# Ledger of designs, part 86: designed miniproteins, single chains, continued (4)

Each design is a single chain, and the fold is of that chain. pLDDT is the mean over its residues in the fold that is shown.

## One batch from the design tools (miniprotein)

Design m15167
Fold by ESMFold2-Fast:
Structure m15167 (fold): chain A 67 residues (1-67)
Amino acid sequence: SMAALEEARRTLEAIEAQQGAVTEEQLVAVGEALGIDPERVREALRRLGRESLSAEEAVKLLEELLA
Protein backbone atom coordinates (compact mmCIF):
# COMPACT_ATOMS: atom_id res chain seq x y z
CA SER A 1 0.00 0.00 0.00
CA MET A 2 1.04 3.63 -0.46
CA ALA A 3 0.77 4.27 3.29
CA ALA A 4 3.04 1.30 4.09
CA LEU A 5 5.61 2.49 1.52
CA GLU A 6 5.60 5.98 3.07
CA GLU A 7 6.13 4.46 6.54
CA ALA A 8 8.98 2.35 5.11
CA ARG A 9 10.60 5.49 3.63
CA ARG A 10 10.42 7.28 7.01
CA THR A 11 11.89 4.23 8.80
CA LEU A 12 14.78 3.93 6.30
CA GLU A 13 15.53 7.68 6.53
CA ALA A 14 15.60 7.44 10.36
CA ILE A 15 18.01 4.46 10.18
CA GLU A 16 20.32 6.37 7.80
CA ALA A 17 20.23 9.45 10.08
CA GLN A 18 21.24 7.31 13.11
CA GLN A 19 23.93 5.06 11.57
CA GLY A 20 24.83 6.45 8.11
CA ALA A 21 23.46 3.52 6.08
CA VAL A 22 20.76 0.83 5.90
CA THR A 23 22.05 -2.73 6.42
CA GLU A 24 20.79 -5.88 4.66
CA GLU A 25 18.98 -7.13 7.79
CA GLN A 26 17.23 -3.77 8.31
CA LEU A 27 16.20 -3.64 4.64
CA VAL A 28 14.89 -7.23 4.86
CA ALA A 29 12.79 -6.31 7.93
CA VAL A 30 11.33 -3.20 6.23
CA GLY A 31 10.69 -5.22 3.05
CA GLU A 32 8.82 -7.90 5.03
CA ALA A 33 6.51 -5.20 6.42
CA LEU A 34 5.68 -4.36 2.77
CA GLY A 35 5.02 -8.03 1.92
CA ILE A 36 8.32 -8.57 0.09
CA ASP A 37 9.98 -11.99 0.39
CA PRO A 38 13.29 -11.69 2.34
CA GLU A 39 15.06 -13.80 -0.30
CA ARG A 40 14.18 -11.29 -3.04
CA VAL A 41 15.76 -8.47 -1.00
CA ARG A 42 18.91 -10.53 -0.31
CA GLU A 43 19.27 -11.50 -3.99
CA ALA A 44 18.85 -7.87 -5.11
CA LEU A 45 21.62 -6.74 -2.71
CA ARG A 46 23.84 -9.63 -3.87
CA ARG A 47 23.38 -8.52 -7.53
CA LEU A 48 24.39 -4.96 -6.55
CA GLY A 49 27.45 -6.30 -4.68
CA ARG A 50 26.64 -4.11 -1.67
CA GLU A 51 26.31 -4.78 2.08
CA SER A 52 24.47 -1.51 2.83
CA LEU A 53 22.52 1.22 1.04
CA SER A 54 21.51 4.84 1.56
CA ALA A 55 17.86 5.38 2.48
CA GLU A 56 17.17 6.74 -1.04
CA GLU A 57 18.76 3.67 -2.69
CA ALA A 58 16.85 1.37 -0.29
CA VAL A 59 13.49 3.01 -1.13
CA LYS A 60 14.25 2.68 -4.86
CA LEU A 61 15.10 -1.01 -4.44
CA LEU A 62 11.86 -1.71 -2.53
CA GLU A 63 9.80 0.18 -5.15
CA GLU A 64 11.43 -1.93 -7.90
CA LEU A 65 10.66 -5.17 -6.01
CA LEU A 66 7.01 -4.10 -5.50
CA ALA A 67 6.54 -3.45 -9.25
Scores: mean pLDDT 84

Design m15168
Fold by ESMFold2-Fast:
Structure m15168 (fold): chain A 71 residues (1-71)
Amino acid sequence: MGLERIRELARRLVEAARREGAESERVLELARELQELADRLAEEHADDEEVLEELHRITGGAQAEIARIAA
């Protein structure tokens, strides 16, 4: 399931930000991968409000945590 993959990417992204800094090359790379996967899953599940809400929660949560680490 794509949601398992995006949760794992979000987790790795936040871990990388904590370990290497929010502006590190690895964080930028993982953020791009997360956005690409999120965009594909949103297109695949355009009619599934529950999946779209979960995608928004996962991506928004990761971005909020990165912003907190960057501050």
Scores: mean pLDDT 82

Design m15169
Fold by ESMFold2-Fast:
Structure m15169 (fold): chain A 106 residues (1-106)
Amino acid sequence: MSKSQQLVRELLERFARLLEPEDPELAAEIREIIERLSEDPNEMYLALGEAGALIGRNAEKLSLEVLEQLIEEVERAIEEAEDPALKAELQRLLDNLKGIKESLLS
């Protein structure tokens, strides 16, 4: 497994663990994304986009606390990422999650 693939896998596994207490079905869908992960960068970037979209669709079921924890995990992944393209895709996921949090506060 590449370092980038491992980082994305670990991030999504942390997402599934954080989401499971509030939405076990969403956590299971995130785990299905993990099972489809390959070393193809396009498939890794698609997986990050799919995870963000799933969280967005289920945001009403989620606490602000878990959304803040998801945001923190993406920020850590950005710091650990070495590939500029992966950093850009992680930044898009971060921006999406922050937008979801802002919409719940409105």
Scores: mean pLDDT 84

Design m15170
Fold by ESMFold2-Fast:
Structure m15170 (fold): chain A 112 residues (1-112)
Amino acid sequence: DPEALLAALKAKLEEQARLEEEMRAMNPEEGIQEALRIMGTDLKDSLRDVLENLKKAGLLDPETVKLLEAAIAALDAGKNAEAAKYWEEAGRRLNLPDEVIQGGSDVILNTK
């Protein structure tokens, strides 16, 4: 049903816009932590989409951006274990809680 597909796409775009607005209202660390929690829940978009949104929002320092871009490139190449390593290093640089870093790694490793 083309109308159902358009409605689903519109809902996803509105959800992404809401997340961007919420991230702008938070301090950088709180915005990143909340986006990562959402990644591990019902919003279950690819880690790539979340990382690209965080990068576009300007919440990341240049070294962390490089690590996240390397994680995205590894995911696009199907190298999920390599992507998880880049994600873990980026999470440590962001001083994220260990449970958040592990949650992100679990999402990456379970991505098809």
Scores: mean pLDDT 63

Design m15171
Fold by ESMFold2-Fast:
Structure m15171 (fold): chain A 68 residues (1-68)
Amino acid sequence: SMEERRRELAREIVERIEEALRKGYEELVEEAKKKKRYDLLEKAEKEPDFMSQYVVLLSLIREEKEKE
């Protein structure tokens, strides 16, 4: 049925998005470590969910763009 195919497609899309987000998060963690931004890593660890943790580490990219 259409409902079954929509559910299956949605699951595949969510899995791909989650995989991409996890890879991006790991890259941000490595960048924070290289720049010795342990303050951001500590703040992220205190956040209750993955998206909130991600947003904290995105501050690393924001600060870099503002310096240029």
Scores: mean pLDDT 77

Design m15172
Fold by ESMFold2-Fast:
Structure m15172 (fold): chain A 60 residues (1-60)
Amino acid sequence: VKALARAIKDYTAKTADELTIKKGDVLLILEIVDGEWVLAKLLSTGEVGKVPKSVLEVIE
């Protein structure tokens, strides 16, 4: 199920599969990869990548 989330922290990508985000960015969660990671789309840029669940707050 797709969900909207907001970044509660800045996060810088450590690998090519990860997404760089800033606190306050709005993302669409596309899928849960594992217990710690989600695949998300950054709505402002359209970029897709993996982000730690710990840096996101679900809105919708």
Scores: mean pLDDT 81

Design m15173
Fold by ESMFold2-Fast:
Structure m15173 (fold): chain A 71 residues (1-71)
Amino acid sequence: EIDDEVELALIEIFLAIGKLDYERGNVEGAKEAYERAIKLAQELIDRSTNPKVIEEAKKLIEEAKKMLEEL
């Protein structure tokens, strides 16, 4: 099974990819990356029993949602 910390890092990587794509004018790529980050973070929240991991995942979802609104 994927470690919670590894999945949290992967979510952050997708957010970084989305931000980079957006800055470069790739709006479609940014949207896909942010949507993937939200999906992974939601799956992590549903599965994790670690309060710190859940809280970080929730913050990443809110960040991704704000980024999507800026597209």
Scores: mean pLDDT 84

Design m15175
Fold by ESMFold2-Fast:
Structure m15175 (fold): chain A 70 residues (1-70)
Amino acid sequence: SREKVMEETEGMARGARAALEAVDALEAAGLKIAPEVITRAIGLGMALGAAGLSEEEVRARVEEFLRAAA
C-alpha cells in the first residue's frame, strides 16, 4: 500500500540521517573515511532504516561497519 511505501521512505530518510551522524562523529574522533565508504555507509543506513530499525540501532550498526572498513 502507499502507507507502507511512505513508512519505508521515512525509514530510508531516518537511516540516511543516522548514517551521516555516525560518519561525522567518527571523523570528529579522527577516523579517516574514504568517500566511497561514506556512500556505502549511507546505503547501509537507508536499507536498515527502511527495514524498521531505530536511529540508535542504525547508528550503532553503521559505526560498526565504518570501523571495520577503516
Scores: mean pLDDT 86

Design m15176
Fold by ESMFold2-Fast:
Structure m15176 (fold): chain A 65 residues (1-65)
Amino acid sequence: NKDVELAKEAKKLLEEILERIQELRDAGEVEKAREIMTELANTPPTEDLEEKIKILKEILEKINE
């Protein structure tokens, strides 16, 4: 089921972003962690799981910049 796989991918990406935010806080990069948290919180709600995955991947890519 495509929707089940997309939902799992979105959840995995969200968990990875949250783990990266915690790593930034542990490294003393508190302001960067806060900026990423704010971007995540300001992500508009969408029912399109493919669009949600795209947004989450973009946030994760910004963490790695």
Scores: mean pLDDT 79

Design m15177
Fold by ESMFold2-Fast:
Structure m15177 (fold): chain A 70 residues (1-70)
Amino acid sequence: SIEEKLKKVKEEMETLEKRGDALDAELNQRIAAGAPKEELREVAFELASVTLEYIHKLMEMKGLEEEIKK
């Protein structure tokens, strides 16, 4: 059902949010430790990727919510 799909998307978004928080914390820790630019770029790239995936899931969620309201 559309409701089951919506629940799944929300669970996936929660997982992405937790992963994003962990990556943000890791990036800040590496900055504080004076890590080289290459190591900072790796974590920053992963954080950007997770953020983009979250935006895609947010758009999917909005579409499903609109379908349920009909």
Scores: mean pLDDT 85

Design m15178
Fold by ESMFold2-Fast:
Structure m15178 (fold): chain A 58 residues (1-58)
Amino acid sequence: SEAERFAEEARRLAEERGLSLDEALDQVGVRLITVEGKSAEEAQRIVEEARRLLEEEA
């Protein structure tokens, strides 16, 4: 799913760039709007679900 893909991307960004997961998710959200052409509402939905997936590994 898109959320799974972007959860993995956020984890990779945090790991490779030394960002927190929250900071990485913020960058993913910006990219979804500016690069991927998603609406703000769509980007927010994807970021929220990606955050949920990252937290489900508790």
Scores: mean pLDDT 79

Design m15179
Fold by ESMFold2-Fast:
Structure m15179 (fold): chain A 62 residues (1-62)
Amino acid sequence: SSEEAEEEGRKRVEERKEEIDLMSEGGSYRVKGAVLNTIGNKKEGEEYIKKGDELEAELKKK
């Protein structure tokens, strides 16, 4: 085993977790919006989807 390879692996996992967390916030809002739309709360559903879209748009703005 290589210690350097293990440290690099852990660092990559941490960096990817940060990216996933940011992406997951947008995705989580979209999922909540979809569920609300399914049960008839269309206005709240649209608001949640919009929040998710705005978060992902900010990530792509880099």
Scores: mean pLDDT 70

Design m15180
Fold by ESMFold2-Fast:
Structure m15180 (fold): chain A 59 residues (1-59)
Amino acid sequence: MSRKEVKELAEKLVRQSRERAAAHGAELTDEDLEVIARKISEETGAPYKVALEAVREAA
């Protein structure tokens, strides 16, 4: 799958998770970012490391 798809999905999921966390007076944790990266890797077939870097860049 393309790196662009991974980046777009990472940006979307990180933003949604950040907004949800902010509604509860919290911020995204490293654990939250790792969970998002695993989901992206599973859905797109991208290596976990690539997904994790995209998620960290989006955060």
Scores: mean pLDDT 80

Design m15181
Fold by ESMFold2-Fast:
Structure m15181 (fold): chain A 61 residues (1-61)
Amino acid sequence: SEFVDRFIDFVEKELSKLTPEQAKEVAENILKAVEILFPDDPETVEYVRKRLEETVKKLEA
């Protein structure tokens, strides 16, 4: 989804401005919000989860 890709790109940019600890907390809250917004779309939720985990991992490196 173009919308989901644009959303996650924006989130990744914003998370990169935070400390790893803050980025992890924000990412967890975003994932919870996505699960609420897309309760019947587990593929979209999983895609967002993987992108957020990868972003946080890069900040911790």
Scores: mean pLDDT 82

Design m15183
Fold by ESMFold2-Fast:
Formats: structure tokens, sequence, C-alpha cells
Structure m15183 (fold): chain A 92 residues (1-92)
């Protein structure tokens, strides 16, 4: 959805403000936020986003590869996916 896409892009910008290199994408109802060179604050935000997605009935995972963190949200409503992405932004 448009709301989920905007929220994902905002989360990526928040992570970049925190010093990371970040991208936010929405494809087929799946939201992916990837942050490279993530600080502890960025990592906490992405974990918070995953928790929010699960609380809203979606599925979420955070993949960690060194200092690269990737949040993937699926199965959530468009509103739920947007809320998860907004929560992810709060840690950047």
Amino acid sequence: SEAARRAAEEAARAAEKGGAKATGEVRGGEVTIKAENASVGVAIGLVGGATQARLLGGEAEVKVEGDTYTLTVRGASPEGAAEAARTAASGG
C-alpha cells in the first residue's frame, strides 16, 4: 500500500539519520527495511518494528549479518505494515 511504502521510506531515512545506509521497500504486501552500518539505536528500532508487526497479527523477522540488519514484515494489513515501519523508524 501507499501508506506502507511511505512508512518504509521514512524508516530508511530515520536509520540514515542515525548513521546507517538504509533502504525501505514494499513488494506484494511484504515490507523490507535494510540498514547497513546500523547503530544500536537503529537495531532496537528494527526489533521494535518486528514486535509491533507480530502484535498486529503479521509475521516479522530481523536478519542480522554483521552490522547489517534487515526487517521483513509479511501477512500484516497495510495499516499494520505501516505501523510496524513507523515503529522501526523510532530507533534511528
Scores: mean pLDDT 79

Design m15184
Fold by ESMFold2-Fast:
Structure m15184 (fold): chain A 60 residues (1-60)
Amino acid sequence: SMEEEFKKLVEEAQKALDSGNYEEALKHFERALELARKLGMDPDTIKLLENAIEQLKKLL
């Protein structure tokens, strides 16, 4: 399901962050944000992903 794909992307992004791989984390969070919007997830979840992406872009 798209919900399971979203969860996997967030888990992969967190794993990349824990490993210091900010470029991979950014890719996973961007894909997760795309799915969150398509699934109509709550505004708080969308904003949290947007903030994570913005912060990662500043580190690159």
Scores: mean pLDDT 86

Design m15185
Fold by ESMFold2-Fast:
Structure m15185 (fold): chain A 91 residues (1-91)
Amino acid sequence: MEEERIREIAKKADVETQILGAAVAMALGDYRSAAAFAEGAIEVDPTNDTALAMLAEAYAKLGDVEKAREYADKITDPELRARMEKLIEEA
């Protein structure tokens, strides 16, 4: 099962790379690129709370409160979800 392990490592690396791209884009104020990178991460890992939180923040900053709330609601960590909901309120 070596090929499956390599694919699992590659998927994790891809998710981490997308999350890093989203974080850099957010730091630059490029919320559209941040959303695109975070969407790439959730295509590979749909339950990734970090990517879901980044999408919630990016869409809140873009003024799309509806999408921001949809992604925040999918977050499984209640503390992170509450933080994103508060950020959306303040957007």
Scores: mean pLDDT 81

Design m15186
Fold by ESMFold2-Fast:
Structure m15186 (fold): chain A 97 residues (1-97)
Amino acid sequence: MPAEEERRREERLRAFAGWIAIRILLNPDMSEEQIERLLRWAAERSGASVEAVRRRTEEELERLQGPEEESQALVSDTLSRTQAFLDEEGLNFTFDL
């Protein structure tokens, strides 16, 4: 069904966006070029546009920038949810060149 395909695409986008958002939050020294590279990489793997990934990453960043205690729990949850998804790529919390 079109709705099922759209939901699956949306879920995949959110997973990549969440992982990138966590990486940005935990690596504040990350350059704009490094962030752009991550967004392009995620777009390629998710089958979405760079613009869609960027928008979702910004939404996830806003969500994770809540109160410190709740933000930490959200970061942990988001990391756990995206870790298994990205495990196939051999990725973890850090970004390697």
Scores: mean pLDDT 68

Design m15187
Fold by ESMFold2-Fast:
Structure m15187 (fold): chain A 97 residues (1-97)
Amino acid sequence: MIEEKKKALEKILEILSKAMKEVEATEDPEKQAEILAEAAEEVKRIAEEAGFEELAELAEEIERAAREGDLHRATLLTVALQILIVGELEELRLEER
């Protein structure tokens, strides 16, 4: 598999992990929504550039949920996206053998 795709997935995972840590560090729901929306917007851009259309669509749903104030949905979708990325990275690693 292409190393460029692996780097994109690793960057997305780093952005999401940092955003989730920042969400846990704040007690302000409006700030939590802003953090998730900004992270999702950046993730969508990286995913689109790398050709991960499904990941970009999921990131857009996270951004929309966060902007609508649905923190529960935004958080669940963020966790789901992290799990999908970890799975994709593992699959790319196995193809190297």
Scores: mean pLDDT 82

Design m15189
Fold by ESMFold2-Fast:
Structure m15189 (fold): chain A 57 residues (1-57)
Amino acid sequence: MDKEIEELKDKALQAAANGDLKTAFEYAEKVRKLKGSKKSPAEILTEYALERQRAEA
């Protein structure tokens, strides 16, 4: 899997945790564009948050 996508996911989640939703959506949109996905930035952020929650507990 592309390292760039993984880094952008981490940055998006970190921005969301800091309350910076604008920055979080910007990183999620970059991930969407790189993947060629039809999902919205909000859906991508939600999926990553859910994956992280599953991995951590």
Scores: mean pLDDT 75

Design m15190
Fold by ESMFold2-Fast:
Structure m15190 (fold): chain A 60 residues (1-60)
Amino acid sequence: EFDELVDELVKLIDEQRKAKAAGDEEKYQSILKKIREVQDKLSELMELTEGVQAIAAKRA
C-alpha cells in the first residue's frame, strides 16, 4: 500500500512535468489534483506507519 502510493506519486510527478512541458494546462492541473490526493493519503499512512507495519509483519 505505502510503496504503491509512493510509486504512483513518482509517476504522477513525472507525468505532471511532461504535461507542463507540452503546454497541456488541463492535463497538468488534473494530474496536480491527483498528486495532492496521493500526498494526503501518504501523510495519513506515515502517521500510522508503525502500527500498519506491525500488523503486516504479523500476517507475513
Scores: mean pLDDT 72

Design m15191
Fold by ESMFold2-Fast:
Structure m15191 (fold): chain A 83 residues (1-83)
Amino acid sequence: SKLEKLEELIKKLESLEDNSVEALETAKEMSQLLGSGSLVRKLDELIEKVKEGDKQAEIEARDVVKQLLTTAKGIVAALKRSG
């Protein structure tokens, strides 16, 4: 189910360094699952900049990953309470 996939992506993202390329790719997959096309595009841009060694993009990436992780955990908690 989409809920099970979201929980798996949350666990994977929590195990990764917030500004790593793998964390950003995991966050992108999570954003696709949640239907956020704007966040998918932003993460694509951040992935390319982080690969190029952009230190400012690494800082922004950490914030985006942290915010998305908090949002996704909230969605899972809400769905578990209602189901």
Scores: mean pLDDT 82

Design m15192
Fold by ESMFold2-Fast:
Structure m15192 (fold): chain A 75 residues (1-75)
Amino acid sequence: MEKEKEELIKRAEEIKKEAEKLYKETKNPQAQVAARSAMVWAEEAIEYAKKGKLEEAKKYIERAEKLLEEAKKLS
C-alpha cells in the first residue's frame, strides 16, 4: 500500500512537470489547453493519493497522461 501510494504520487508529479514545460513552450492554443488540463488532473491525483484514495488517484493519473500525450501531438 505505501509503495503504491509513493509510485502514484511520483508518476503524477512527473506528468505535472512535463505538462508545465509543454504549456510554457508551445504556441498552439489547443496544446496549451490540453497541457494545463493535464497539470490540473495530475495535481488532483497527488491530493487523492495523499488521502489514500488510490483508485481515484489512478483515474486522475490516466486522464492526465492522455491529456499530456494529446498536448505533445498538438505541439
Scores: mean pLDDT 85

Design m15193
Fold by ESMFold2-Fast:
Structure m15193 (fold): chain A 71 residues (1-71)
Amino acid sequence: PLILTTPAEAGSTATFSAVVDGQLVIIKKEDATAPKTFTATVSEELAKAALGVSVSAAKGSKTVVQQTFSL
């Protein structure tokens, strides 16, 4: 399994996503009430089907972290 990790500030939203057959699939979306690290596990099935996975953390209108991984 692939483990995705992102730091997030209080008031930010962490989003973990994949693209499968041109469709955006949300793996996990979670709000930070305090500074912390969010983790999402990508299943073997999703990892085999997806061309890549993305992680972002946004606070209000500001994107704080954005990262994309090829599978």
Scores: mean pLDDT 73

Design m15194
Fold by ESMFold2-Fast:
Structure m15194 (fold): chain A 80 residues (1-80)
Amino acid sequence: MVAEEALARVRATLEEQLAQFRQNPEDFDRLLQQMQQAVEQAVAEVAAADPSRTDEVARQLTEMALEAAREMYEYLRELA
């Protein structure tokens, strides 16, 4: 349960950050920091509640954050 809730929460956060980025691309550094913080907090929460799933959840969260970051980088590259 905690792992699924953490995954859903981070996904929602990443979607919100991507929407904000599309409105204000100049906030890129701040949004990246917020995404990293959300992932770190979710991993810590899962590690405390369900240590056996920590590695799998950390991998999935990292992949989600990396994909969001790549989308932002590609958008900025097209603007340059």
Scores: mean pLDDT 80

Design m15195
Fold by ESMFold2-Fast:
Structure m15195 (fold): chain A 120 residues (1-120)
Amino acid sequence: FSEVEKLIEEGRVYLHNKEYDKALEHYEKALALDPNNAEAWTNLGKVYFEQKEYDKAIEYYQKALALDPNNAEAYTNLGKVYFEQKEYDKAIEYYEKALALDPGNLEAEENLKKAKEAKA
């Protein structure tokens, strides 16, 4: 693992434990070393999503997609943000984009079904 990969891995552990300030610190350090790391931008977005800072989460997921347009995880996470905001049409759109890139993604498939049910 590179230093960047270690910082991202440690940040994920802190995020899982809901230690958001430490997760942010680790992802920000990773981005200071590699500003073009789409995974670090996606994980930074996840921290803000968990804190219900949805506008920030969208901003960082969009940065990840600007760097890696085929990032199925960032599309799934944008779908989750719009679902929480009750923007079900946008949630459906982003989950469908995630599934187009990764048809085996069970999380995106399950979340797509939930968004369609919530809209109906």
Scores: mean pLDDT 89

Design m15196
Fold by ESMFold2-Fast:
Structure m15196 (fold): chain A 84 residues (1-84)
Amino acid sequence: MSPEELRKKGIELLKKGKKAMDEGNYQEAASYYEEAFVYFHRAGDWKGAAEAARNLAEALEKMGAPQEWVDHAKRLAEHYEKLA
């Protein structure tokens, strides 16, 4: 897939994750945000990757995931924000 196609998939997944968050489906949201992060990373879209990781951290907190998973997602967001 081209970088442009990868970025489009990341954006679509980010939207699906946000919809899942609004519906209270935090596990589904986390899954979409994880996939969005991978697509943005592959596209070289560091801003998109940071946003996906930030939203992943929120979804993980809402679903009561271990603090280590939340902290890892927050750290990913911070690192990608510095690359953007």
Scores: mean pLDDT 89

Design m15197
Fold by ESMFold2-Fast:
Structure m15197 (fold): chain A 58 residues (1-58)
Amino acid sequence: MEKKAEELAEILLKKYKGEISSDEAEKKAREILKGLSEDEADEIIAEAVEKVNEELEK
């Protein structure tokens, strides 16, 4: 998949639900964000956080 924000949101949700460790989540997030500019990474993170909040409805 080319949707980095969607992938990052999935990893963050799994971390939040306890399905993966914090170390594993950080490693996967770093892999998703590698090669992006600072602006691109910020946009992807913001979109991923929005998707996580929508899913958790908290």
Scores: mean pLDDT 76

Design m15198
Fold by ESMFold2-Fast:
Structure m15198 (fold): chain A 97 residues (1-97)
Amino acid sequence: MVAQSYEELLEKADQLIELAKAANPTDPEVQAALRALQGKFASPEEAAAFFSSLETIEAKIQTIADFLISKGVDPALVEEYKANAIAYYTELYDLFA
C-alpha cells in the first residue's frame, strides 16, 4: 500500500463496506456492524456506544472482516482493508473521545 493520506484511508475503508454490502449479509450482527460503520445509527444511544471505545469500533470492523473471509474473499485482501478501516475510524474516534 502506497497511500498515506486520510482521503486514501477513507477510500479503502469504503471499499471494505461496499464489498460487505455486495455480499448481501443476512446476519443481524454483520448488518448492525455495517450500519454503524456507515454512521447509520438507530438511536443516539447506539451512536454513543459505538464511539465509547476503540475496542467497540475494532470489533465492528472485525465482524465485517470475518464475514468477508466466510464468503471466500482473500484473507490477505480483507486484512489490508481491515487495517485501513481501523486507521480511518481511529482518526474519527479521536474527534469524539
Scores: mean pLDDT 73

Design m15199
Fold by ESMFold2-Fast:
Structure m15199 (fold): chain A 66 residues (1-66)
Amino acid sequence: GAAQARQLLLQALELARQGKDEEAIKLLDQAKKLGASPQDLLRVADLAEQLGRKKVAEHARKLAAE
């Protein structure tokens, strides 16, 4: 549900801060499947870009557009 999707997005951001980009991307995919909103995915993309995690940011933007 929405609470689980939000929790996965927060975990993905924490993994991105640690440089674990591939693990972060997998959690973004799971959050999308659980119904993460496009708005929340775009916020994650902005934060990942601020952290210099380009692959995570690009993937979150792609998921938001789907």
Scores: mean pLDDT 87

Design m15200
Fold by ESMFold2-Fast:
Structure m15200 (fold): chain A 104 residues (1-104)
Amino acid sequence: MKLKVLILGDTEEDVEWATEMVEELGGEVIAKIIVPEITDEEMPKVKELIEEADVVLVVGDGSNPVLQELISYARQLGKPVIVLPRDFTEEVRREYLRRELEKV
């Protein structure tokens, strides 16, 4: 069974890149969420996606308060959270993601 991954990112480019990496590593992306674009009305649906996911992958610097709320919710549910900072090189991010996904 493929690992179900929810992707939370700051930009379309971040979530598309992360989707390609997860799929290359044999994961299943259940949704791609651009965190700055989440409305209050959509927040319950994003939390339902966290409940469905096996792991939550965060791409960005984590400075958004909405992102911090979602990370806290995932951790409260006992879901693994993987954070990929933008200041890593693409090669370092790929290797880091591979290693973290192997632990799930």
Scores: mean pLDDT 80

Design m15201
Fold by ESMFold2-Fast:
Structure m15201 (fold): chain A 99 residues (1-99)
Amino acid sequence: SSVTLSWKGSGFHFGSAAISWYRQAPGEPEQWIASISPDGSTSYNPSVQGRFTISRDLAAKTAYLTINNLQPSDSATYFAKATNVITGETVWGSGTELT
């Protein structure tokens, strides 16, 4: 089974933003999962590499995180962060709970 989490960005220039996904499980520290740069290049935390895919739709101004082969250990609140690579301005998403 798989799930795709989505975050629609507003209030910033999406095309100039590096998008990162993070998660926080109950009682655990915040963990970086993946990032996508304005040029579309991606990077992943080695602990999740191979099951997680980060992507974006520039026209829809939406960032995505797809998790394949869902595990109980994937249960956490996931949230996206956008950083404008020109200005350094940062915007955070409100979070999506995955159970």
Scores: mean pLDDT 79

Design m15202
Fold by ESMFold2-Fast:
Structure m15202 (fold): chain A 87 residues (1-87)
Amino acid sequence: MEELEKKIKELTKEELEKSDPKKVAEELREAAEEARREAKESEGKEKEYLLRAAEELEKAAEAAEAGDAEAAAEHIVEVLRIGHEYV
C-alpha cells in the first residue's frame, strides 16, 4: 500500500509540475466543495471521510497555487489514505 501511495504521489507531482498551478488549484477547490456537498447528505463515517477529504483537497489547492507541487501531491495522496481507513 505505501509503495503504491508513493508512486501515485510521484505521478501526481509530475502532472502538477506540467500544469497551470492556478487552474489546478481551482479544480481542487471545486472537488473540495463537491465533497462538502455530499457530506451534507451523509452520516457517520462517510460524512467524516468526505469532510476530511474536502479539507485535504483545500490544502492541496493552496499548495498548488503556491507552486508547491510536492506538498499538493502529498495532500491529494492523503485523500486516498483517509479513504482506506473506511474500507
Scores: mean pLDDT 79

